# Designed miniproteins, single chains, continued (5): the designs that were tried, part 8

Each design is a single chain, and the fold is of that chain. pLDDT is the mean over its residues in the fold that is shown.

## One batch from the design tools (miniprotein)

Design m16245
Fold by ESMFold2-Fast:
Structure m16245 (fold): chain A 119 residues (1-119)
Amino acid sequence: MSKEPFGGAGAAASYTGAPLEGEVPLPDDVEIRVKEVSDDSLTLEVTNKGKRDYKVKVYVIGDEERLVAEATIKPGETVTLTVPANPLEDTIKVEIYDENGNLVGKVFLQGGGGAARGL
């Protein structure tokens, strides 16, 4: 068994797990999935499985931090967000806020590092 699965293995990616340095763990009722990655954009699917509204804010961090997408996710709703970013050059920051405006989740998406994170 000498086949490295570096190419095309694990086509579905979900961003769930232990927080990285500078990250805030997502609420148990919120899932973020990367659905599509291109050279100039990525598509995020954000699901609210709870009973309260969450607000999602997506920032692209290049030369400066810029808000590129924002949505309110109602209970049981999934929203699809297209993020205009170069995943090789830009860091994408996703922040989740509760109904009172408190930050309850913060994750970073970037094309660097091990193959186990958000493709």
Scores: mean pLDDT 69

Design m16246
Fold by ESMFold2-Fast:
Structure m16246 (fold): chain A 98 residues (1-98)
Amino acid sequence: MALPPEMVEVARELRELAEQVEATGDPEIRRELLELLAEATGRAVLEAAGEDVEEEIERLMKEKGLERPAAAAVAAAEVKGLDGEKVLEEYKKALEET
């Protein structure tokens, strides 16, 4: 499926970060790439589900004290009927390994 128009710039940024990860192996750049992927993917899932993307992300940030990429991933998981808490655990683990 085609990416939403709003994700075109994000796709470019992902490519640039992926190239930097390949060149340097820097854990900070890999973390930034993972955070950007989580937010972009979460936003795309919420939009495809017909949810108010910004409202759902802001709600989780305020209610659970989550950073924006984590909030997007959790909101997307909940919309898909997945355990948002489990998805958050896996996301944090991936950040620590990256």
Scores: mean pLDDT 72

Design m16247
Fold by ESMFold2-Fast:
Structure m16247 (fold): chain A 67 residues (1-67)
Amino acid sequence: EEEELERVKKQLQKLIEKYKDDTDFVNALKEILKRETLSEVKQALKELIEKYKDNKDFVKDLEFILR
């Protein structure tokens, strides 16, 4: 469980680096990184997918992390 949370947070850091020029998306990812449990992080990721539904690249990368 803790190992999975660390994996997800590392993937989120990679997305921050990848989408560095998209300030709103990067700020949303940084807020998710403040979550302390895997369940909270996964829920926030699902909410972020719905928020950025029109951006196929964002959705694809976020869904990959949820696997």
Scores: mean pLDDT 81

Design m16248
Fold by ESMFold2-Fast:
Structure m16248 (fold): chain A 89 residues (1-89)
Amino acid sequence: GTEEEAEKALKELEEAIRNGDVEEAKKALEEVLKNLDAMSDEQLQELALLLTEGLRHPNPEIQELVKKFIEELKKHKDPRIQQLGKGLS
């Protein structure tokens, strides 16, 4: 992945969470996962904020998607990404 692809995925995730769109949130999270290694520290901070919003979302399907994504972050080889996942649990 690229930093540009990561930024696009983050914007798609932001829109999906804002709109309560479960299918688009799932797609955006899959794209974020593919681009995690390319993310800057600033993009990882943006991701943390979006995941926090998702965990507090009124739609339980969005909450569950975000919880599953956080479990994937905890398995990541990059200590920054692993600690981000652990911090959100």
Scores: mean pLDDT 86

Design m16249
Fold by ESMFold2-Fast:
Parts: C-alpha cells; sequence; structure tokens
Structure m16249 (fold): chain A 76 residues (1-76)
C-alpha cells in the first residue's frame, strides 16, 4: 500500500521531469544536483532516526535518482 503509493508518485514525478527536461535540457544538471541534495538530506535523516519508514523512503529516493540519472544520460 505505502510502497505502491510511493511508486505511483515517483512514476508521475519522473514523467513530469522528463517532459520538463525535454523542453529545457540545459537545466538537467541543476535539477540532478537538487535531487542529489534531497537524497543527501534523506540519507542523513535515515542515519539519525533509523526507522523502518525512513529506510523505505531512502530506498525509494535512491531508486528515483537512479532513474533520473538514466533519463539524463539518454538526453546526453
Amino acid sequence: SLEARMEAVNERQLAELEAFMKQHPEQAPQLLALIRQRLAAVRARAAERGSEYDRLYLRHVEAFLARVEALVAELE
């Protein structure tokens, strides 16, 4: 349930990000940097709190970043 909701949100966000990057490919490096900053913050929170939710959320953010990096690589 929670995992399915997180996955659905990631899919929608990825589709929106892909559409935006296709219109503004010059902004892809800045967007990637922002996502990496978000991951660093989520990772720090997971390390501090160590809850099951924080670990699950960290995995989802890492998966999202990997998909965004693949998308940026396809755009060159």
Scores: mean pLDDT 77

Design m16250
Fold by ESMFold2-Fast:
Structure m16250 (fold): chain A 60 residues (1-60)
Amino acid sequence: SDEESGVEEIVRTARHLASEGRLDELERLRQFVESRKDTFSPEVWERLKKELDKIMEEGK
């Protein structure tokens, strides 16, 4: 689905930024996605939020 494709793209981008040590850009991506959380279904947003939180924690 378009929603699932969008989630996969966001997660892939977040993982790439973390792997490059670009934590400032990762934080900006997280903030942008949070500002658009209402474009996702509640269950998809909860899953995406947890994955982003995990990626940010691993990036430290």
Scores: mean pLDDT 81

Design m16251
Fold by ESMFold2-Fast:
Structure m16251 (fold): chain A 54 residues (1-54)
Amino acid sequence: MEKEQEFIELMIELAKKNGGTEEEGRDIGLGMLENIPKEKLDEAIELAKKKLNE
């Protein structure tokens, strides 16, 4: 739950950084979470953080 929320928040921030909307980032994050197994969620979060800092 907490990690899923962190991932969605990162996708929202990434969307905003690239000129998108909060809704676009949330929808993308939710869609990606459907296909990310729980054991890979930490890895996905770290990749999103790396993307946000590029």
Scores: mean pLDDT 80

Design m16252
Fold by ESMFold2-Fast:
Formats: C-alpha cells, sequence, structure tokens
Structure m16252 (fold): chain A 113 residues (1-113)
C-alpha cells in the first residue's frame, strides 16, 4: 500500500527505475528520452514533497516509467491515467499535461513496437 511506503522506499524505487532506464536508454529516440527524463525528474520532485497526494503522483510516474522500460504498455497507460486523475483533483496542470504526454507516447510506441 502506498500509505505504508516510506519516503526512503519511494526514493529506492526511483533509483532502481533510473538504473533500469539507463541500461535500456538506447532503445528510445532522443525525443522519447527527453520525455522519460522529464517524467523521472517530475517523479523525484513529487516524491520529495510533503504532500502525500503529490508523493503518490511521483510514485505512479516512477512505476509508469518502469512499465514502459519493461514493455508493459497497458500497465503504463493505467498508471498515467491514475496520475492524471490525482493531478486534476489537485489543480496541477503541468503534471496533468505530463501524464497525457505519457499516455500518447505509450499508445504510439505500442503500435510501432
Amino acid sequence: SLENLSKEEMRERLERVRALYAEKRDQFTPEEQALLDEMIRAAEAAIESDDPELKRIGYLFAEAVEAIVNGDYDKAIELFKEAQKIAESLNLPELVELAKKGIDFVKKRKEEK
């Protein structure tokens, strides 16, 4: 449960996702790399906040990037949709837009394989 995850556990998850992405970075185009880098930075900033809902968005972005790197595109779409819903409820337009870009990216990549 997200409510039982410490900030340290969330950071450890993000660092594992960074390492996994770094190993597979060359499988992505420069434009896709820029978007994934932006998602990882947004996840880090959100996890470091004191707002539990913002931390949840950060953790969802980290899990979505992990799903993308592992080729689990359907899971990534579901995670971004959840993040978008929370970001909309908090009136955070930049995170809403980032989640939407993530969904569009994954849908396109799923079609191209």
Scores: mean pLDDT 85

Design m16253
Fold by ESMFold2-Fast:
Structure m16253 (fold): chain A 66 residues (1-66)
Amino acid sequence: AEKPSVPGGLSGVDLSDFAPEERARLQREIGVRQLELAAEHADLPAGEKVALMTAAERELIERARA
């Protein structure tokens, strides 16, 4: 079965301080942004794509906490 995979480092981010509904919404926003970045930067090496996805996840989480 094919499913979206988040790198181990990303999945290590603690979202327990968010309500379940907020966590679900945030995870969807992160997933959409990561897919957008993967599409925009398809020609980048895997390591660079992972770095962009990690940065996007951190930005969205920080924005949600602000």
Scores: mean pLDDT 70

Design m16254
Fold by ESMFold2-Fast:
Structure m16254 (fold): chain A 101 residues (1-101)
Amino acid sequence: LSEEARKLIDKANDYISQGNLTSALRYISRASDLAFKSNDYQTMVEVMYQGIRLIKEAQKAGDQTTKSQADRLLGRVVMRMIAEYGLDETQKALVKLSLRF
């Protein structure tokens, strides 16, 4: 990860831990945009991980708006990874992420 990407992901993680899901989504979205611009595989993987965590926390909180937005963001990142790296590589990344939960 670039230093900029790490800072955005760290902020997203902090906001998730605080229960500030709207701010977490904002930082995950910014990290996603950075990853798309630089075609940064590692940042896309971390955005997927934080996005899944955000979806889980939004579901626990009953925050349907944040969950819906996080679902859409996760879908965009997955589709971008399939387009750039292929289905098999994207599937491997998702399986590896499932082991972190």
Scores: mean pLDDT 84

Design m16255
Fold by ESMFold2-Fast:
Structure m16255 (fold): chain A 82 residues (1-82)
Amino acid sequence: MEKLKEAAEELIKKGKEEGVERQGEITALLLLGKEEGRKKLLELFRENAKKEGIEVTEEMEKELLEKIEKEVEELKKKIAEE
């Protein structure tokens, strides 16, 4: 748990330094298993899809969440194994 918190803090810090604070914050929330992270991710996904004229379906949202959750679990494993 503590290593994940430290990694989350580093993601937020790097995001600020690189000018992508919001993206870093969302990733940090997802890494910590915060429900807000998933909500913000879906909101961003829906907003971007709307700009492109794409209708977001529940299936698309489920596929996105499953993909991201898998990526987050792999990241957690790498952090824990270091």
Scores: mean pLDDT 75

Design m16256
Fold by ESMFold2-Fast:
Structure m16256 (fold): chain A 58 residues (1-58)
Amino acid sequence: SPIDQINQQFVDQNSQITDSVTRDNRGKSNSDVSRVFFQRFNVLNDDYVSRLRSVRQQ
């Protein structure tokens, strides 16, 4: 279903963000790494919610 595809994309993108943030922020403090992660995660989550709302329209 479209919802299953959106859910799978969210999982895949969350994994990519985790890997990218960990790689790009080696040597930074745990608080700085967490801040960057949550900033990117919030953007991803907002997009995910928006995509689900679009599917609910039709």
Scores: mean pLDDT 81

Design m16257
Fold by ESMFold2-Fast:
Structure m16257 (fold): chain A 113 residues (1-113)
Amino acid sequence: HMDPSGELELEFEDPAAGVRLRLRIRVEYDPATGQYRATAEGEVEKDGKRHRVRAEATGPTPGQAVQALLKAIADALREGRPAEASVNGATGKAEVDGEPFPALADRLRAALA
């Protein structure tokens, strides 16, 4: 049996705006629920100031949990407020402290397509 639990790091930049997103994502299987939990912590850096990003998602597969997680992060980045997302039976929520970052949101959403 392969254990699908793992960590990955993700970085997106908008060099024209001087904005960078860094995320650490962890995925774990919960045998009590039969679902996968994905969590993300990271930051957006703009003009030397750091804005905290945090998110969590659950889903029936590791890929679905991560997809819901990243969609929630993209939506939170676009709006500059907490966001929730649902994708194919997976649900995620994300928060970004500070201002909206629409260019990073668009780049992250494009990477999900």
Scores: mean pLDDT 77

Design m16258
Fold by ESMFold2-Fast:
Structure m16258 (fold): chain A 93 residues (1-93)
Amino acid sequence: GPSPKLTDEQLRALAKAAEQITSPEALADVIRAIGESAGLPKEEIDRIVKLVREGKYDEAVELLRRMAQKASGPIREALNAVAEVLEKRKAEA
């Protein structure tokens, strides 16, 4: 079923947890939870998740940054934090 809307504290905790995630599948699940809480369209969430699972981090970062520009507060912070994690993972490759 759909994930319940996360609290501001839960969003910040997920963003911080993403920094420790090594699995692309687990990272994709975090992105889905943040996106659903942000009220993003399912098609946009599915696209970002697919890009992350395929290792297309540049394209995933671009979409996350665009979504962050439309968001505010903890949702914007969480989307930007995940984008930074993906940027760092690409730089390590």
Scores: mean pLDDT 77

Design m16259
Fold by ESMFold2-Fast:
Structure m16259 (fold): chain A 72 residues (1-72)
Amino acid sequence: SELERIDARYRAYRAAVEHLVAQGKLDEAIRLLESAIADLEYEKARSTDPEVQAHLDEKIAELREELERLRA
C-alpha cells in the first residue's frame, strides 16, 4: 500500500541517519534529515489522498524533531 511504502522510506531514512550519528558524522546526518524532510514534503504536495497527506505530516514532524535534537 502507499502507506506501507511511505513507512519503508521513513524507516530507511531513520536507519541511515542513525548510522551517520553512530559514526560521528553529525553534519552529514543533518543534511540527510533536511533532504528526507524535503522528499516527504514533495510527496505530500503531489498526493491527492488526505489519509496519505496526514500520514506524511506525522513522519515529517518526527524527522523535524530529530533534526532539532541533532542541531542542539
Scores: mean pLDDT 89

Design m16260
Fold by ESMFold2-Fast:
Parts: C-alpha cells; sequence; structure tokens
Structure m16260 (fold): chain A 76 residues (1-76)
C-alpha cells in the first residue's frame, strides 16, 4: 500500500469511527442487539486503523466498544 493510499484509508476511518461509535452508544440504551452488531463493526474498523498506523483512531474505536459493553452489562 502506498503512503498516499494509507493516508486516504486513515482519513476515511477517522470520519467513520466517531459516527459509528455515537450510534453504537445510542443503540446500547435502546436496541442491545444492534449495539452488539455495531460494536463488532467498530472492532473491524479498529483493526483497519491499526493496520494503516492510525493508533489514535483505533483506540477511539476500542474505547467506544468498552463503553458499549459496560452499558450492556449494566442492563444484562
Amino acid sequence: MTEEQKEREAEILREAVPGLAAEALEAARTHPQRAVTLASALGILASAAEMVGDEETAEEARRAIREVEKLLEEKE
């Protein structure tokens, strides 16, 4: 992968992760099954961000996953 492609991938992930994280956190309060699905998607995005060297975005996604798991654990 070229550096240009790597930067482009990282930019897409930086834009996608915050929105998906917010949606997952909202779903954790209203639709637990959807929250699990979205947390799984965040896990894939975290791995992709790590692969392109965007550790900050990867940690943001992982932090959102932990928060979703915490909210779901409090419910059941």
Scores: mean pLDDT 80

Design m16261
Fold by ESMFold2-Fast:
Structure m16261 (fold): chain A 93 residues (1-93)
Amino acid sequence: DLEKKLKEAKKIVEETKEKAKNGEKLDEEERKKFEEALLLVGPFVTSAILILAERGRTELVRKLLKEGEDLAKELTPEELKEALERAKELLKE
């Protein structure tokens, strides 16, 4: 279920950025969802980038950093599992 939560969290971050660009005001529930999404996405993105770099997938790392690609679509099942495990450990700190 963590994988689904990360996909939802990324969508919330993207949608919130789009609302801000359009000058829309966030309500209290939307703010809480955004804060929770940032806490989950930040460690996950960092872990995923490090894992991909360690595996020599440098072009994919550059693409993710530049274009904000959907991490879940670009990661292999093994890479995704390792990224999720490392993100979980980072959230404990």
Scores: mean pLDDT 62

Design m16262
Fold by ESMFold2-Fast:
Structure m16262 (fold): chain A 100 residues (1-100)
Amino acid sequence: SELEEIYEELLKLHREFAKARKNKDWESALKTLEEILELLKSTPVVSKSDIEAFEELYKKFKEAYKNNNVEEAERLSDIISLEISGVLFEILSRIRLEKR
């Protein structure tokens, strides 16, 4: 299904984001977050409010990166990772309901 394909792609991007965070590669983390945002905007089960929340987190993360604020980038990356996990759970729950 389309949702299963979206779930697998988001899971892959979440892992890429986690790897960038572990390596403190904030440039790669920012790039991966841009790809996540594009995917979420095209995902029919993600609410407009969730997209707006991710856009705000992206703006803050980009600003922290541009200002070389490593502590804020690390803090925001933790929040972003948790928010991505929430969306993954929502998509997975929709997939499981469709199989019943």
Scores: mean pLDDT 85

Design m16263
Fold by ESMFold2-Fast:
Structure m16263 (fold): chain A 78 residues (1-78)
Amino acid sequence: KEEIENLKKKAEELENKAKTHQQSADDHRRLAEAYRAGEPTPENRDAYLRHLVAAGEHDRLAEKYKQEAENLKKEIEK
């Protein structure tokens, strides 16, 4: 049962990482929208694009960790 507890802790750690990256992605999307709503300057356009790129990277990491956590949970719930 120690192995099951270790897998549960690993799954929880991965879920926490997924939530952290999802929160970061949401924060970057919110910042991107703020820059898009501002004056149409090259600086605001660059900031908008950088925040969208960062959001996409965090979305990819969140999905990766979420899938890893779900796979571990399937092994536990066999």
Scores: mean pLDDT 84

Design m16264
Fold by ESMFold2-Fast:
Structure m16264 (fold): chain A 84 residues (1-84)
Amino acid sequence: MEEIRKKALELQRRAGELAQRLEEAIKAGDLEKAEELKEEIYKTIEEIFKLYGELNPDVSEEELKKAFEITKKEIDEWIEKLKK
C-alpha cells in the first residue's frame, strides 16, 4: 500500500513537470517536442489511474477508463488554449 501511494505521488509530480515542459515547448513553437511531451503525459496519467484502481478496487474499470478519457480531453483543450 505505502509503495503504491508513493508511486502515485511520484507519477503526479512527473505529470506536473511534463506539463510545464509542454507549455514551454508550445510557447517556443516547438510543436514536435510538444507532441512527444503530450504522449508522455498521457502515459503518466494512465499509470496514475491504474494505481488508483489498485488502491480503490470498488471503483469499476469502466469508470477509470472514462475518467482517463475525460482527462485526455481536458489536456487537449488546455493545449489548444496555450496555442492562442
Scores: mean pLDDT 80

Design m16265
Fold by ESMFold2-Fast:
Structure m16265 (fold): chain A 70 residues (1-70)
Amino acid sequence: MEEKFERLEKAIREIKKAIDNKDYTKAQKIVDELMKELDERERKALFEAINALLNGDSVENAIKKAREVL
């Protein structure tokens, strides 16, 4: 459980870096690769985190929202 969340947290941080660099192609690639490995609840957690980041939220708050789904 913790290891799976650590991987999701790392991906959220990488997506945030790509968004900050306006590299949406890289952000999308990270999401697409991760989505192949996630179950339904983990995918929902990822989408909530991405929505938070796109709305200008902090990476820490995006990670918190992902934890609330899991």
Scores: mean pLDDT 79

Design m16266
Fold by ESMFold2-Fast:
Structure m16266 (fold): chain A 85 residues (1-85)
Amino acid sequence: MEEQKKLLEELAEEVADKDKEKLLEEGKKATEEVNTPSAAKVKEAIETLPEKEQLGLAYAAVKAYELKKQNEEAEKAGKLLTAPP
């Protein structure tokens, strides 16, 4: 779908050239950590798509993983230190 390609390319533009290699590596690791069927498909796409689309997917995967991890850590911290019910 053309709209999906455009979104992936826009996400890739958010990544500085120096961070491209790091992002691709982190994207692959994020998909491995999530260990879901969708993550496996994203990992395959990162390896098979053109560079711009790969960067966009890697960026999205890293952001999704970071958001999940931050949310879980925030909830755990709240339970340990304070409980804002």
Scores: mean pLDDT 62

Design m16267
Fold by ESMFold2-Fast:
Structure m16267 (fold): chain A 62 residues (1-62)
Amino acid sequence: SLERKEIGAGVAEALKAAGVPQELADRVYKLITEGKYEEAAKIVGDIFGKENGEALLKRLKE
């Protein structure tokens, strides 16, 4: 959906701003747009902390 693409784009931009390689940021965007929310949230949690990964998962499940 459009909402998932918007969230995915925002997450990818935040990852790039944090110094994450473009390849990994693009992979997280793809996981979100493909509905692989748990995999995307785990990567975000590994980089930004578990709380941020869990918050992303809740947003994607709305």
Scores: mean pLDDT 83

Design m16268
Fold by ESMFold2-Fast:
Structure m16268 (fold): chain A 72 residues (1-72)
Amino acid sequence: KEEALKKLIDLVNSLDLPDEVKQNLINMIKQAIENDNFDAAIAGVREMKRRGLITDEQAEKLIKAIEEAKKS
């Protein structure tokens, strides 16, 4: 829903990341929410962590927020 998307975008923007990485995360999250596929967003965050684009802490924070959004 719109509120969940806004909270996730705000979270991504709060992270200490390059603008390009933030934009990629936002696009991925937006697509996942629009398609009701939160598991794809979680998989994408894990892939970005494996590629070294985000830290373990940032990945855990994002995954937790996506899981909470999925339950809402």
Scores: mean pLDDT 80

Design m16269
Fold by ESMFold2-Fast:
Structure m16269 (fold): chain A 102 residues (1-102)
Amino acid sequence: PLLLRQILEEDASKLDPETAKLVREAIDYAEKAFQAGVEGNVEEAKRYADKALEIASKLPKEVAAGVYRYIATLLRQAAMVTGNEELAKLADEIRKKAEELK
């Protein structure tokens, strides 16, 4: 998801400083969720994902959709690495929310 992260960072750079800060915070939590998920800490991964989603909900719809897609992509990768069905289900739910924002 390096390309998706780069797109989010580029989009954030074109926004006001407050929105850009929120995007970076959401990216940070999404990446922490991925690390926890890969380590098998499913509950910690969910807590970090929830924080990323909370921040994303404060963003303009178009930017929020990008953040939701990034979170979903990372959680899906963690699920593929670990075989954890709960993380896969969470990734699908977040992906659907990203689609609803369009």
Scores: mean pLDDT 83

Design m16270
Fold by ESMFold2-Fast:
Structure m16270 (fold): chain A 81 residues (1-81)
Amino acid sequence: SEEIEKLKEFLELTSELSSSDLPNEEKIEKLLKKLEELELKEALEYIKNNKISPEFERLLFEAHRLLLEERGKEVSPIPEL
């Protein structure tokens, strides 16, 4: 899903910035720029106005889950023959 891939890319930036010593103002600016580049209009509106749609919230949770599955160690792959 295009929206899921864009949200994963956005979440990767938020993860990178959370471990950065940059000022909060600069972190917010980088996040807003990334949302504009990815054309995530609902996420951009959420950051600016603190409003979120149920559809966007669902996509955000799904992207986060997929990101954890791709990077996480918690679920061992079951080998199929």
Scores: mean pLDDT 61

Design m16271
Fold by ESMFold2-Fast:
Structure m16271 (fold): chain A 94 residues (1-94)
Amino acid sequence: SAKHEAALALLEETGRRLLELAEELGVSPEQREKIEANLRSLRDHLLANPDLSIAEIATYLGILLHEVGEITGAPEAVREIRDEALAGLRALEA
């Protein structure tokens, strides 16, 4: 669906911003790989399940963002990216 395609595009942009943040914070290669693995897992789940609601996608994205905050040790910086991503998902319901 158009909403699902838009949610996938939002995930790709959010993932790019998270990896840029990780680079700026100087995370270890192991921490970066864990973030990349979590992003790939969520993207693959969305691609395999095109019937997922925006609310379900928001739940999975929220879990991902919480985990990235823990990995980076910068939950406040991740919170800004989270709030923008969740606002983008809410806009898809309009």
Scores: mean pLDDT 85

Design m16272
Fold by ESMFold2-Fast:
Structure m16272 (fold): chain A 68 residues (1-68)
Amino acid sequence: SLADLEAQLDANIDALAEMYKLSDEQKAALRAEAHAKLRELAADPSRTPQQVFVETMNVALDKIAEIT
């Protein structure tokens, strides 16, 4: 479900925030952007849940590279 994907995304963002030593503000911004992208991609019925998750994680990683 979308809720399961959002929960998995939150767990991954928590792990990335710890790994990259993100501030609480940076983590909150990353989380908000990643959730928005997940919902955007999940609205496309041609995408599988796995594709939605992978593409969302790629956006999150690009954002971390931008802010660090």
Scores: mean pLDDT 85

Design m16273
Fold by ESMFold2-Fast:
Structure m16273 (fold): chain A 79 residues (1-79)
Amino acid sequence: MRYRVTLSNLPPTMSEEEVLGEAEAYGEVEELEMVKDAEGNSKAAIITMSDEEAARKLAEDLNGAVIGGHTIEVELSAV
């Protein structure tokens, strides 16, 4: 089973590499998708992980975290 962690309300300057580095601190990332606006600013990231505990800890730690003045919103789902 895989787990999808969706991070929303990202700072517009947050890079794919920054998101990947943060997520990999918790566990192996299978897939990473950045959601950007028409101007190329980051809005959300969708992180797919195979380890439930890693996905859960990432979601718990980042949900409500303030990065660059943005309060991160996190959704966790099994896929």
Scores: mean pLDDT 83

Design m16274
Fold by ESMFold2-Fast:
Structure m16274 (fold): chain A 87 residues (1-87)
Amino acid sequence: MEEEKEKLQKEIDELRAKVRELAAQTPHGDEILALVDEAIKAAKNGDFEKALELTDRAVQLAAEDGHPELAKLIIELLNTVYRYQKL
């Protein structure tokens, strides 16, 4: 299902862009971005346990920085990556 993969890849790219924009406005933005990138890499390698652990750490940092909207976008991004990997 090529169309579904293309749609999910576009959603991933859009969510990554939004995460980068908001992370640039937070004190721990660089660490959050590094954790998100490692979580995506782990998910693509089939290591979902590691991906979830890294995602949880990134979400926690975003919440600690007072940016719950960034935490929500990180969750949306990784959920979209998981949906892509199931195809």
Scores: mean pLDDT 83

Design m16275
Fold by ESMFold2-Fast:
Structure m16275 (fold): chain A 80 residues (1-80)
Amino acid sequence: MEEDLEKSAKYSAEAEKIRRKNGGVWTDEALKKAEESVKYDRKFVEKLHEELKGLPRDEVIARWREAMEKAKKLRDEYLK
């Protein structure tokens, strides 16, 4: 699960770096990286939903907030 989140963030950052290098244009290379990011993001969301089944609501909310904070931090780190 964490690996899917990390790969999603990494590919998202790679797509953005390619875009920046090409004056903001979505090249085929940037689009392929964006598609990989979406694929891993979907896997992460599906796995998180499975892990949170049967947990109290407060714990579910806390886990989603933690995941969102980790995603933002990872993306920002890969964009450096």
Scores: mean pLDDT 81

Design m16276
Fold by ESMFold2-Fast:
Structure m16276 (fold): chain A 64 residues (1-64)
Amino acid sequence: MKEKLKEEGEKKIKEGDELLARAKKETDATRYTALALRGIGLKIEGYLLLKKAGIDADFAEILK
């Protein structure tokens, strides 16, 4: 079960990074804000899943 939480956490962090990369390419402020907030939210959710899996993840490093 912990292995599944780790996989889900890593997947959400990756999806968050992809959304933040897409936000950087947006010229519309509303689209940028929506993508950035969604990306950050996914990275936070991924961090919490990694902590539940017993992984000592660095929150600051994940949010960069």
Scores: mean pLDDT 79

Design m16277
Fold by ESMFold2-Fast:
Structure m16277 (fold): chain A 62 residues (1-62)
Amino acid sequence: SAAGEGASAGGREALAALGATGEKLDAANMGGVRGASIGLSGDAETARRAAREGVLEGYRAA
């Protein structure tokens, strides 16, 4: 779906920007998945933003 594509794009962009590895990469990925799930009820841009924010939250928490 368009929302799914948006979520994937947002997650990939945030992960690439962070250069995360190891435990921080795992936490960032988990956050991205959580954010994407919340954003999937919206449009592609909403999903992209939610996934990106999830990645950043996961990275910071680790």
Scores: mean pLDDT 74

Design m16278
Fold by ESMFold2-Fast:
Structure m16278 (fold): chain A 93 residues (1-93)
Amino acid sequence: ATGAQAAMTSADPWDREVGLTLMTMQLEIAKKARDAEGLRELAEAALAAAEATTDPAVKAAALALAREAADALEELGETETAAELRARAAAIA
């Protein structure tokens, strides 16, 4: 997810849109595959993008992705990891 994360923090609005789209696609794929590791990696990348960005729209989108990945992790029984990711998202917001 590092390439999509870097794109989300790009100075180019088009690169930011591409990064957001790629991360959204990765989220849906990981959710359907029930891939706990992929969901965790995606949430970590989204949180890092939210911390690095100065664009409030990118920050809001990245935090929403991290929270949705945390919700999917909780559904897979990863309740402690989900709670940690939600707490980190709240601290960044």
Scores: mean pLDDT 80

Design m16279
Fold by ESMFold2-Fast:
Structure m16279 (fold): chain A 68 residues (1-68)
Amino acid sequence: SEGARLSDAQLLRQVEAFLRYAAAQGASPEQMRAGADVLLADYRERQGVSDAVLAEMRALADRLIAEN
């Protein structure tokens, strides 16, 4: 249902928060990528997020993983 969906900006902040939390817990880059892949798949399937926004989320995830 789209009526209760977070905004694209809020979902991007959730991706960032997830990755920062995972890094703080000592997750490897591979674990962070796997977690991001699961999160983005859920956003595609259940939140109706567009391919363009999913691409932005993937780029954000790849950048944050590379910065750690």
Scores: mean pLDDT 80

